# Designed miniproteins, single chains, part 14

Each design is a single chain, and the fold is of that chain. pLDDT is the mean over its residues in the fold that is shown.

## One batch from the design tools (miniprotein)

Design m458
Fold by ESMFold2-Fast:
Structure m458 (fold): chain A 81 residues (1-81)
Amino acid sequence: SMSEEELKEAEERVIEELQKAGVPKEVAEKAVELAKKKTLEDYLKAAELVIKEIEKLDPEKGKELRKKFEEEKEELKKKVA
């Protein structure tokens, strides 16, 4: 299982990637906080919803963010396995 500190670091990485894609920090943080209360899968699902919105507005930027998200997602899954 993932420690609270490791989960927080993972949250910060997702927020950072969302900000790099142009998502406001406040929106990214709220999505992460909501997902965190359920499961890691809910956390990742919330991030995916934000990425889909970016893909609609800027397909190129959204594609880059999705690639980074998939990389972070696999690392997070390895840590909670």
Scores: mean pLDDT 71

Design m459
Fold by ESMFold2-Fast:
Structure m459 (fold): chain A 63 residues (1-63)
Amino acid sequence: MVDERVRRIREEGRRRSEEARKEADELSKTMSKGSGDHLGRSREDGIRREAEERIREVREEGE
């Protein structure tokens, strides 16, 4: 049960990460590549932290 929810969270995180990369690529077309790259990394880090946070919550709920 918990493992299934963790898988869903990871899958969601991957999809959101791909979305963020796409947005960063679009941003880099209108800004300097350096700025776009930094924004993309920040978004990806945020997405990873959110996924880890949710996984932790699910694991703690499973106890």
Scores: mean pLDDT 70

Design m460
Fold by ESMFold2-Fast:
Structure m460 (fold): chain A 81 residues (1-81)
Amino acid sequence: SVEEIAKELEKRAKERGLYFDEESLKIIAEDIQKVIDNNYEVKKGMFKNVGWDEYFEGKKFSSKEELIDAFLDYLIETNVK
């Protein structure tokens, strides 16, 4: 569920020194849920955050945790908190 994704996202973000408000966590969790619903594969136009879908285009993940970690690592690389 989106709520479960948001909780895991918050936990993993804290491990990286990242903090999101509740609204941001929900928006990112909704984008992650869309990837899961698409058999863990990213396609262009999927995300509310422009550029993430382009970076991950055609990449397929094996788990929710792997997908969340990839998202957070991308945010760190682009200096977006």
Scores: mean pLDDT 75

Design m461
Fold by ESMFold2-Fast:
Parts: sequence; C-alpha cells; structure tokens
Structure m461 (fold): chain A 90 residues (1-90)
Amino acid sequence: SFEELVEKAIELLREARALVTDPEWQAQLDTYISLLEQALKEKNKELAITVLEGAIDLLRGMSRRATPEQAARLNRIIDELEKILEELKA
C-alpha cells in the first residue's frame, strides 16, 4: 500500500541519518523525514514522490563524500529507496 511504502521510506531515511555524523546532513535528512510524514498524513502520493526523489539525490551526494564503507551502506539504502520510488510511480 501507499502507507506501507512511505513508512518504509521514512525508516530507511532514519537508518541513513544514524550512519551520518555531519550535523548539517542530519538536519537535511530530518527535513525530508518530516516532509514524508506530512505526505503520509495528507495521503499525498505526488508529494511523497517529489520528496523521495529529493532525499535520494541528497543521499547520493552524501555517498560521494563518504568513506568507502559508509558509502556502501548508504548505497544499499539508496537502492531500497529507488525500489520504493518505482512502486509509488506504478
């Protein structure tokens, strides 16, 4: 369902937040988490898609500046978020 997909995306972003130590990156992830929670509350699929696309782009940027080990973990989260995004667009 839409609700299950968005809740899974929120959990994955919380996992990504736990992997990063940069307070600015944590704050940006907190913003995306809040926006996805808003999309869930409003049952707004279009908002969820737009927010998730932005969050994925942010995580890709973080991954490029991370250690190889941290990047591998972030890329796994990105892959799962991409699958959720494809399901939301279907």
Scores: mean pLDDT 89

Design m462
Fold by ESMFold2-Fast:
Structure m462 (fold): chain A 140 residues (1-140)
Amino acid sequence: MSKVEKAKNEFLDLLEELLLLMRTASIEQQRLGVDAIEKVVDILEETAKKLAEVMPEYKERIQAEIDAVRAELDKIRALVDAGKKPTKEQLEALGTEIANLVDLIVRAAYKHPELEPLVVKSLEEAIKILKDAIEQLRKM
């Protein structure tokens, strides 16, 4: 298994765990979860935009997936800020769009192996944020 494939699998497993914890979480736990996901999305968006500069033919597809992730995240943020819990379906929709963005980023690394170190570093940074958020939620 490549380093990028290992990082992708670990990231997706941790994202699923965080989203599952958020389903039954308090509003304060939901805020912590959303804050962590926003930081993860910021890292993935920055990485995807750097990849789009190297692969201009993917620029529109990358931007569309970033926009899709942001739209689902904004809906969840608005609910949590209003003191309302997101639905299971809303959390699953966010997870799906983040997974789609990660798949696109990883596919870029397969097509351009010179980008693998950037993608691995970004996924490892996102993994650390997810691990910290999961540990904090479990202690609350």
Scores: mean pLDDT 89

Design m463
Fold by ESMFold2-Fast:
Order: C-alpha cells, then structure tokens, then sequence
Structure m463 (fold): chain A 62 residues (1-62)
C-alpha cells in the first residue's frame, strides 16, 4: 500500500504532462486527478465534458 502510494505520487507529474500533451493533439481538454482513500486510489479523468472515475485497489500492489 505505502509503496504503491509513493510510486503514484512520484509519477503524478509525468502522468499529468502526458495527458495534457495528448489532449492538445486531440483538440480536447484532458484533466487527471488522483485521490487516495486508505488503500484505494480514485482516479478521475475529465475529457471535455465527460467525467470517468476509476478505483484502484492499492492493497494488491505490495
């Protein structure tokens, strides 16, 4: 759990940059937000007006 959280935080900036670049190429505004709740990471991806929420179980990433 803690190791997975640290990895997500360390790669957050690189992930956000990649999504921003992809959004520019596609002509859409892309936003990614990551929130950690206990052993679960909640990833919210917004593409224009569409919002997708994904949940990742970090307890399996040991």
Amino acid sequence: AAKAIATIEANRERGLEAYREAGRLLGVDVRVEIRVEGDTAIVTITVGEEVTVSRLDLSEMD
Scores: mean pLDDT 67

Design m464
Fold by ESMFold2-Fast:
Structure m464 (fold): chain A 80 residues (1-80)
Amino acid sequence: MKEVEEKLTEFYRKLAKEYPNKLSPEERIKIYKELIELLKKLYEENKNTNKEAAEALEKEIEIEESYLKAAEKILEKKKK
């Protein structure tokens, strides 16, 4: 859990530095994809060694993937 929390905190700090202003819809989608990819890597690293971290990561991946799909559908409908 600590390593996962630290990597997520670092990801969010990087976002705050790179995108100090309001994110565009396209930038938000890119960020969701990068976050999901990071969470999947952390899940693979923890699935055999830390079950609690793996279970938390699995749930978070499902949540973030649902947000990504919703954001992509909204953006596509507005562009069309």
Scores: mean pLDDT 73

Design m465
Fold by ESMFold2-Fast:
Structure m465 (fold): chain A 80 residues (1-80)
Amino acid sequence: SAADDAFLAAVRALIEADPRFSPELKQKLIEIFEEARAAGTDEAWREAVVKMANLMLEAGVDIDTVGRFLQAVADARAAA
């Protein structure tokens, strides 16, 4: 839907703008959200959030940064 497209665009912008994420991590985070978009279900979006959190933690991103990023994603989803 247009709302899902807007949400994906907002999340992509958040990922691309964050200087704390490596280019490899940015690409993987975007890929997770593209997969959730293709599935088109609320369950897939919830799974994407969990996968993103785990990937960031495995990449050495601190838990406060992960939490703030997930809040920004949740705010973007609520706005869509």
Scores: mean pLDDT 79

Design m466
Fold by ESMFold2-Fast:
Structure m466 (fold): chain A 71 residues (1-71)
Amino acid sequence: DMSAEEQAEAQELLARIREVMEELRKRYGGADLTKENEEEALRFIEENAGVRTVSTVSANGQGESRLERVP
C-alpha cells in the first residue's frame, strides 16, 4: 500500500542504511552485534542514515517499533 514516492524513498533509505552498516562493520571488525552494541548501532544509524526508531501503541494496546525517516 505504499505509494511510488514512498517506495523510492524506502529504497534510498535502505541504500543509506547499507552504507552506515558498512561503517559499523568496519568499527566492529565484521563481528555480530551484541545486545550491548545494538543500542549504539541504532544511534549511529539514526545519526548517519537519517532514520530513527519510533515506538507506537496500536488501538489494541500493543507496542510496535519501526524505523522511519527523521524529519
Scores: mean pLDDT 62

Design m467
Fold by ESMFold2-Fast:
Structure m467 (fold): chain A 65 residues (1-65)
Amino acid sequence: SVTCTATVLHQGDDLIAGSGTASDGKPCSVLASSDGSALVELEDGTRLNGKLLSRDDTTVVAEAS
């Protein structure tokens, strides 16, 4: 599993998008839904399904496997 910690770039009613750093230190992006589901994209273009762990107005954190 990988954790992506991202700065919020877009925040809508049902969608949060961000880009940041994965638990291995490499770049990642996250797309999270209001239902708690998330998609994490790694530096190499790999896309993993996961879940939203936390969010605030500046930061979103998702875990994926």
Scores: mean pLDDT 83

Design m468
Fold by ESMFold2-Fast:
Formats: C-alpha cells, structure tokens, sequence
Structure m468 (fold): chain A 90 residues (1-90)
C-alpha cells in the first residue's frame, strides 16, 4: 500500500540520519578535518528537507505526529553539530 511504502521510506530516512550522526561522532573523536564534519552536516540538512516534504505529503495523523516529533529531534541534532563545528574552529 502507499501507506506502507511511506512508512518504509520514513524508517529508511531516519535510519540514515542515525548512521550520519554516528559518523559525525566518530569524525570528531578521530580529529578528522572540519570539512568532513561539514559534509555530514549537509547530509543531515538534506535528510531534514526530505522529512519535511514527507510530512507535507502525509494525510495520516499518526504518521504526521511521528514525523513532527522526529523532525524536531533532527533539528536539535543539527544545531548540536553546528555548535561542535564552531567549537572546533576555536
């Protein structure tokens, strides 16, 4: 069904966000160049944009509630990454 496909797309998208956040933590711990961390930040911002597009497409209230909560958490993660980049530039 269209709803099952949407749920699968959402799971895949937020799984990718989680993997990207792990990659960022590893990049920071391993003292990789700031440009590497910035490339992962851009990937998170692309994921956020896609999640927002899925929210606009969704008419299911349960899926909308899940996406709204997940988007809010991802925005918090993005702000944390931005703060880490600024600290590394000092």
Amino acid sequence: SEEEKLKEEIVKLFTEAGKTLVAIDNAIRNKQPISVIESYLKKLEDILKKAQELLEKSTNPEIQAFLERSIKLLKTDIEWVKKQIEELKK
Scores: mean pLDDT 89

Design m469
Fold by ESMFold2-Fast:
Structure m469 (fold): chain A 83 residues (1-83)
Amino acid sequence: SAAAEAQVRYTAEAQAEALVEEYGLSEEVKPAIVEALIPPLRELFAAVLAGELSREQYYQRGQEIVKRALEVGKEKQRELEEK
């Protein structure tokens, strides 16, 4: 649904903004973090709606998604600094 896709995008953008602010990353890396967040968040939300995840599994997967997206942001930051 268009509403579900909008919610995923909004969540990814809000999370990316928080990571950029918390870790002092360049605004230029924000799109890479958003793109890294959208696919796994879409899968996570679908699994939650289907009742496939326990609270513990939801929390663990959420942490792994954010950690991976942060790693993408830090890698992009390094590429910008080496230029």
Scores: mean pLDDT 85

Design m470
Fold by ESMFold2-Fast:
Order: sequence, then C-alpha cells, then structure tokens
Structure m470 (fold): chain A 72 residues (1-72)
Amino acid sequence: SSEIREKAVRATALGIESAGLAIDGDEVGSLKLTAEMYKLMAQTYAEQGDTDKAKEYAAKAKKYEAEAKALA
C-alpha cells in the first residue's frame, strides 16, 4: 500500500540522515536517528502481522536508544 511505501521512504531518510550525522562527528545524533529508523520498521512489520521481524527491529531500536543515552 502507499502507506507502507511512505513508511519505508521515511525509514530510508532517517538512515541517510543518521549516516550524515556520523560523518559530521555527531555520534549521539546518529544513534538516535538509527533507533528511530528501527522503531518505525518494527511498528510497520507489527502492522503487517510479521511478529518475528517486528521483535527483531524493536530489539535493534532499543539497543541504539540505550547506546545514545549512555553517550549523551
């Protein structure tokens, strides 16, 4: 659906912005955007009924949120 495509585009944009922040030396900002990307992916898979993928990406999001918080 168009909604799934819009979420995929948003996740991709967050990933690109995260890479840019990492190149610029903003490690905390990069980790925060990476966590947001994975959180959006987890929510999208949950809405599709893919519970295994939703759990996988939710775990990745929590990992990067914790790393960002530890470095801030």
Scores: mean pLDDT 87

Design m471
Fold by ESMFold2-Fast:
Structure m471 (fold): chain A 98 residues (1-98)
Amino acid sequence: MEEQDRAILQQALKLVEQALEAAEKGDILGVEIQIGMLEILIALAEKYGLASPETLEVLREVLRLMQRAYEALKKGDREEAIRLLREAIELIREALES
C-alpha cells in the first residue's frame, strides 16, 4: 500500500471512531459532522490524486455506512447505528492490512 493511501485511510478511521463515540452518546450532530469531514476528505483526495481508485472505493463505502448509521440514529435506532459504524471501522482496518 502507498504511504499516501495509508495516511488517508488512517484519517478516515479517526473520523469513523469519532462518529462511533458520538453515536454511543446519542449525539446525532456529532455523527453528521464526521460525515461532512469524510465527504471533504474524499473530495480533496479525488481532486489532488491523493488516493488510489481502490482506496477511494473503500472510502465511498465507508461514507455510505456512515450515512446509513446517521439515518438509523435519526429514527432512534442507536444499536443499528453502532453496528454500521463498527462495520465501517472493520472495512478500513481490512484495507489497511491489504
Scores: mean pLDDT 90

Design m472
Fold by ESMFold2-Fast:
Structure m472 (fold): chain A 68 residues (1-68)
Amino acid sequence: MEELKKAVEEAIKKAEEYLTPEQAQRFRDYYLKRYEESKNKTPEEQLEEAERIKRDTDVAVEAAKQNA
């Protein structure tokens, strides 16, 4: 589903922008794994996962900005 893929891509992009290279790589690996696990689920489950990823990403980005 496009929503889940977009949420993962946005999360990775923000991580690369605001986190260290090492943190961004761990963030990428984590969310790509979640994408692979969730992409074969129902559209409704994928939407719930996309919303969760968006929330987690926002929290991580705000924390990173405070430590920049």
Scores: mean pLDDT 76

Design m473
Fold by ESMFold2-Fast:
Structure m473 (fold): chain A 95 residues (1-95)
Amino acid sequence: MKIKIYYAKEGDKTYVLIEGEDAGRAASLVSRAGGEVDYFKVEKDKALVIGKNIDPEKLAEVLREAGFDVTEIKEMSVEEILEKAKDLKNEFKIS
């Protein structure tokens, strides 16, 4: 399962976009990596997670341990993340 991680930081929040096979399952592991998830949107091969204390490198490690092939980790602007995520329809709020 190949995935890419794109992230942006804005104050106390981290925006994480996961693209690739089984991205929704990958997004569900953000809390296991120590992240405090406030909000996510998910489709089959793309997920947006917004929360606090999300470390993209620690997330990548947890995902690799779960059997994901993390092919890219890249920092972007919040605007770039939101543009890439604009087609996501399924919305979940955690807090």
Scores: mean pLDDT 79

Design m474
Fold by ESMFold2-Fast:
Structure m474 (fold): chain A 77 residues (1-77)
Amino acid sequence: MVEEVARALVEGVDDPSVDPRELLETARRLDEFGEEGLRKASEILKERYPELSLYQARELFLERLTEGLRRAVEALR
């Protein structure tokens, strides 16, 4: 469950064609898992970028998430 939500969000923040409402709902669901959700998203990004440390993958995810959520909120104005 947490892995499916984390994977959907990792993919969604990089996809400009994703529905803004769907992206916000997926982010809300991942947030409900707290640190477990953030760790899972970081692990998924590290699988995609093996050269990154887990810390670097976490930071990259948070940067992409922040920008993706900003675009989604703007699209729903």
Scores: mean pLDDT 83

Design m475
Fold by ESMFold2-Fast:
Structure m475 (fold): chain A 82 residues (1-82)
Amino acid sequence: MKTKEEARKIFDEFLEKLKPYLSEKQIEWLRKQFDRDLADPSLTPDEVLERFAYRAWLILQFEKVPLSKINELMEYFLELYK
């Protein structure tokens, strides 16, 4: 299981990779959601990262980022996670 510190590191690294595809407001929203989830004692750090990945995936689709690029980004996230 990831620690909260490891989850924050994975989050920060993946968030940088998302910046070219998302607005500053969307990046700020993802950060606020991650911080709230990470502070929730009912959630494991792994569950927090899963929620973050799902939210990022949804936003990338709404912004009409090409599916090939979304898949590339999500594969990068999984490599960070291992």
Scores: mean pLDDT 86

Design m476
Fold by ESMFold2-Fast:
Structure m476 (fold): chain A 84 residues (1-84)
Amino acid sequence: KEEEAKKKAEELVKENAKLIEANPEEVREAVEEGRRLAAEAAAAGDEARARLARAGVEAVEALLEGDVEKAIEIVTEQALEVLK
């Protein structure tokens, strides 16, 4: 299951890396919206949704910094939580 999660994470990271390269400004706006959604979920007591939103923001921020390995690691960890 870890191999499956990692493969899925690598595919998602590749797709998102292409989108970031093409439209970095649009991606920065999406990160800001993601942070807002995470804060709203946390305020509502939806810890699972807040965690997913924060992880998504962290993965995209890692890609914006060029840290593909960190992005894959974050997405893999979240995929393992979701695919239980």
Scores: mean pLDDT 75

Design m477
Fold by ESMFold2-Fast:
Structure m477 (fold): chain A 85 residues (1-85)
Amino acid sequence: MKKRENEAKERKKEIEKKMTDEIQKSYLNYLEEIDRAKKTLSKDEFETVVAENHKKLTQEIQKILDEMKRTIESIDKELEALKAE
């Protein structure tokens, strides 16, 4: 019992870390695109690119968070089932 509970808790931590790493990667890609745009584009074009990339980043992060929530809920259900045994 305790071993499977610990394994499920460890999987939860690994998923949180993996999702955090994916969010960080998306954010770094966003920063690189913004830096490139700032150096090459006019002020007005830069503001448009920032707005578009910010929207894309927000959508990507939301998808990652939704996936993490579903996976964590699945693990929590598994943990509750293990406690009932």
Scores: mean pLDDT 80

Design m478
Fold by ESMFold2-Fast:
Structure m478 (fold): chain A 76 residues (1-76)
Amino acid sequence: MITLDYPFTYEEVLEAAKKLGEKGTIVIKNLPSKRDAKIALSMAEFALKKAGYKVIKSSIEETEDGYVATVEAEKL
């Protein structure tokens, strides 16, 4: 599991994807809105696909501290 906090860059997401191994999860926390969470999720999915991963599950969760975007991926 690799955790990123808002604000984040696409480069940070891409580096997280490279460090994931054969199977793992990227979690992006402290997102200020559902829209930001959807954007974060899309960026993570795009970065993972570019790094040679298959996205197996994605979710957005609302917490008291903001939104959390979670992507589970497995290396192709």
Scores: mean pLDDT 82

Design m479
Fold by ESMFold2-Fast:
Structure m479 (fold): chain A 62 residues (1-62)
Amino acid sequence: IDDEVKVALALIYSAIADLNEEKGDFDGAIEDYQKAIEIASPVDPELAAELKRRLEEVQKKK
């Protein structure tokens, strides 16, 4: 399993999280951001940090 594939998966989860947030599904968005962070953390710490910031924004809206 390639690290590039993991980064791509994290980006897909973050995109789904963005869609859920736009639809008002904040619980779904939080879950998807958490999955993206878990996948990104071991392979791309900068991406993980950015996603964590997004997660905090969504949690404040809830």
Scores: mean pLDDT 82

Design m480
Fold by ESMFold2-Fast:
Structure m480 (fold): chain A 81 residues (1-81)
Amino acid sequence: SMAEIRALLGEITRRIVEFYEKYIAGELSDEEMIEMLEEIIRLTEEALRLMREAGVTDEALIARLESIREDALHLKEKLLE
């Protein structure tokens, strides 16, 4: 539903803000960063899935979510090296 999509978008935004605040503060280990990034990836993939199922065609929003997923995956890959 659109309500579920909006809730996921809010949670994704909250998680991204929390990640950056803790990252800038130097409060995260590599393992904690990976865990937070994996949760952001999971929520973003779930939002994209629900949008596809609901027939949502907001190209800008879809591109934004795909960008968030790609950035989180890239950072996670770097941390695993």
Scores: mean pLDDT 87

Design m481
Fold by ESMFold2-Fast:
Structure m481 (fold): chain A 71 residues (1-71)
Amino acid sequence: MVPELSEELREEIYNLLLSMGLSEEEARRLTDKVLELLREEGEQLAEKWKKENPNNTPFIRFLIEEVLRRS
C-alpha cells in the first residue's frame, strides 16, 4: 500500500468512526482492525464488494461493517 494512501485512509476511517459516536480509543482500535483486515484480505474483500454491492455501499463502510461483525 502507498504510504500516502495508507495515512489518508486511516484518517478517513478514524473520522468516520468518531462521527458514528465512538470514543477516540474505540475508533483508533477499530481503525487498526480495518487496516489489518485490508492488509490480510484486501483483494478478496474488494472483489466481494464490487460483486455484491456495486455503488450501494462505499468500500470503507463495507470494511467497517465487516470488522464490527467480527469484533
Scores: mean pLDDT 73

Design m482
Fold by ESMFold2-Fast:
Structure m482 (fold): chain A 65 residues (1-65)
Amino acid sequence: DKAELVGIALGQAYEAGGVEGVAAAARRAAETYGKEVAIKGAEVALEKGLISEEALAAARAAADE
């Protein structure tokens, strides 16, 4: 599942760079897999407890660019 792969990557980005790391990774995921997959991946990461709600909001905004 592409969304789960993105979710794991966003979790790693959060550990390395916090909310800003997640935003950068979400933008890259949107470029690679499309906006819908990037946003779904961020939702999966939040559901698994890998990122914060603030990081999810940043991921949504970054994927829309």
Scores: mean pLDDT 85

Design m483
Fold by ESMFold2-Fast:
Structure m483 (fold): chain A 98 residues (1-98)
Amino acid sequence: SLEEKKQKAVEAIRESFDLLVKAAEDAGDTETAAEMRRIGDDIIRSVENAKNDFDLEVAVGVAEIALAVFRVSARNQGKQDLADAAEKALGLFSEKVE
């Protein structure tokens, strides 16, 4: 049960953050792509290290917050394609972690 939930969370994080990494790379924003890869990898490590459902819920929450913050930041910087990719990533993440 916990291991199945962890696998589902890891898949959701990988798919959502890979979408952002690809959008950043396609825009030539290599710095943002590298940052998104790092953040995604750090959150996946937190999911893998979760010892109980509460730890897992916290790690999943951190992923959702990171995607939401990135969407707002991209929008405020006028990076509309990246903001749209972040919105799509949030939707995909929410669907996958259900």
Scores: mean pLDDT 87

Design m484
Fold by ESMFold2-Fast:
Structure m484 (fold): chain A 73 residues (1-73)
Amino acid sequence: SSQLQQRIQQLQLEIDTLDGMIGIIQGVISLLESQPQTESSQTAIDRLRQNLSLLTERRQQLEDELVRLQQQF
């Protein structure tokens, strides 16, 4: 159905957006970890890793929905 097609397209767009954000955060963590560590830098890394975990979980939820909808197609 057209509604199913539209939902699949929306999920793909949201996943692509999350992939971009995850990539940026991973890059920032790598950059910070390449520098001498301070309490401030470690706190920043910890917060970024927490955000990365939440984004990765959200991405998995959207991917699971996308797979379910594609199997119905």
Scores: mean pLDDT 89

Design m485
Fold by ESMFold2-Fast:
Structure m485 (fold): chain A 73 residues (1-73)
Amino acid sequence: AMATVTVEVETKASLEEAQRFARTLLKHPNVVEAKVEPTDKGAKITVTVRAATPEQAQRSADGIKRAAEELSK
């Protein structure tokens, strides 16, 4: 069975940039779900990742969180 991890990131990036990021993530086979919600400061991105191990799923989630934080300007 595969492990899944959900990560939520708030970013100051525009809603458009956040939606573009989520669409790119959804092209990855290990990304199960990516959602974008508008916030008063920008956008909130919620991503669910699957991997063969919990450690790999967490590493992928951590990488996505760091990449999403880089969208903040």
Scores: mean pLDDT 80

Design m486
Fold by ESMFold2-Fast:
Structure m486 (fold): chain A 72 residues (1-72)
Amino acid sequence: MDEDILVALAEIGAAITLKYGGTPEDFVKLAEKLLKIDPKNIKPLEVIRDYAREAGLEEAAKKIEEMINKVK
């Protein structure tokens, strides 16, 4: 339940960020906020990472991947 809600919030946040031309820093900040809400759930961060990659923001995607690797 809680994880599914966080994943849905990540998808919405990432989609809004993409639509409004968000910067690499915006994606990283979104991932950091989601991690602070539940440090045990990496799925929301994976969603943000994948959206950043699709947007061509490889440095943001790499930074988020590093955050995921720290909590594994």
Scores: mean pLDDT 79

Design m487
Fold by ESMFold2-Fast:
Structure m487 (fold): chain A 85 residues (1-85)
Amino acid sequence: DLLEQLSEEERRKLALQQLIAGLYANKNKELSPNQVEMGKKLIELAGEITDEDIEEAIEEIEKLLGIKLSEEEKEYIKKRIKELL
C-alpha cells in the first residue's frame, strides 16, 4: 500500500486533502450521516488542524484538480471542517 510508505506528516496531509476534496464534491448537498462519519475519521487521521493547514490543503487540491476555488467555496470548506471538529 502506497500510504504505508509515506511519513506520518504526509499521511496527515493526505487525510486533510481527502476531506477537503470530499467537501468540495458535496458543496451543493447536505452530507449524509455516513459522509459525516468519514469526515470525522479523516479529521482524526489529520490530527491538529489550523486555518493555515486548511488553506495549504485547499491550494494542493486546486493544483491536483486543475481548478480554482471561489472565496465562497473556501469559506464553505473551512466552516464544514470546523463543524466536524
Scores: mean pLDDT 75

Design m488
Fold by ESMFold2-Fast:
Structure m488 (fold): chain A 98 residues (1-98)
Amino acid sequence: SSSSIKLLEKIEEELNELREALLARDSTKALAILRSIDVDLGVLALTLAVYKIKLPELETINQLLEELKEAILSGNYDLALSLVASIKSEVAKLKGSL
């Protein structure tokens, strides 16, 4: 759980950096940060699968990340910022479950 918590804390930091990139309307930087978040969540998902832990928050986060990517690619930065806030809320719930 300690390594999973540290990984979630890294994701929270990446989400804050993503918010700043979106406020600057820097889609290139936002997409690069989003790819890093996807990688870190993939590592978390594999770790949880080894321990046979099923967390519905992780499925919700993955769905929200796909919507976020589409919002960024379409230039809908207001929607993207709202989605980042929703993802941050789900990550906080996931941390509380570990």
Scores: mean pLDDT 86

Design m489
Fold by ESMFold2-Fast:
Structure m489 (fold): chain A 95 residues (1-95)
Amino acid sequence: MEEEKILKKIEELEKKLKEELEKTNDDEEKFNLLVKALVYAIGLLAGIEEETAEEIYEYLLSNKKREEIIAALKAAAEVLNAGGSKEEVVDALKK
């Protein structure tokens, strides 16, 4: 089932995030790593292409303050939990 592939990708993302967090002593870098992991996890669950998820992550770090990034991630997660479309999740992340 596709669900098993998604779970495996989430496990890979979790492992990589843990390894990177252990190497980093900077709180800002840790925040950026968490944002990347969350954008990719939300993207994977919403059926967003990896390239688009990467573009969204770069957009957020370049154009948004920390509080705006948190708000965008929360909005995207709420849309995803409500069964929203891929397009609605992307719109929530880019607002």
Scores: mean pLDDT 77

Design m490
Fold by ESMFold2-Fast:
Structure m490 (fold): chain A 82 residues (1-82)
Amino acid sequence: GIEDLVREFLRDHGLTASEEEIAELKAAIEEFLRTGSATFRGVSLVEDAEVAPAASAEELLADRRFQTMVAIALREAQERRA
């Protein structure tokens, strides 16, 4: 499922996320695949991150702009918790 792909992505990229952040990221991926647009932590995947159209969760997670946006958003969230 998409959640397993998200958890694998986080491990592969050395990123840490809370269960709520994992759920938010999963929801953003599902929304993007359904509508062609989504936001994650207030960042637009299309307007701010300039993420290319994707046909699958695997394709979206392989997008370097998506990877960069997620890494920045999770890092900023971690700093706000510190």
Scores: mean pLDDT 84

Design m491
Fold by ESMFold2-Fast:
Structure m491 (fold): chain A 98 residues (1-98)
Amino acid sequence: MSLDELIEEFEKAVREGNYKLALYYLVQLFEKLISQDPSLEPLLLEFLRALAEEDYERALEAFDRILDKAVEKGLLTEEQGERLRRAAREVLRKLEEE
């Protein structure tokens, strides 16, 4: 799948409330980004650790840093980064409500 296809599937899964499927597409997207720039791996590990610890504020901060760096390096467009940021905020907000 292309980056655009992965982003579209992630947004669709979020809209449908299928957060397990959303995380699946998000992981595939991050694997694709790391294959292009391995320096993103420590930020991804921080994001995953924060999710496991249910620290959704730290997870969002790590996610924002991944997106900012990916956009800066030309791996994502600003539009793609904003789309991912909006969808991720919705997922993390819903997880906090549990």
Scores: mean pLDDT 81

Design m492
Fold by ESMFold2-Fast:
Structure m492 (fold): chain A 104 residues (1-104)
Amino acid sequence: MLQEFLEGLRHPDPRERLLALQRYLEYQQGGPFDPSKELELLQSLPAELVEILAQDPDALMRAYAALAGVLRPEDREGLEEVIELYRAVGRTDLADALEERLRA
């Protein structure tokens, strides 16, 4: 199971990589996705999965890595737009956590 998600996260299509992450989070919850638990699930991601997210060309995927505990120095400024996106869609929990991570 985990290996299939790792392969999906390396897909050249960013939509396929996002779907692989979403499928993994659903699998970890054992049912319908609960957005209120997303931050907790992201913080408990396997290290090998977080490594792949941290190297992703998509800023949204690297923001998930930062929330999971792996922030690249070059992303301290580059992920500010992701904070704005989270706030715009009402995900203040993710925005606040990411903002704290970038300023630590």
Scores: mean pLDDT 78

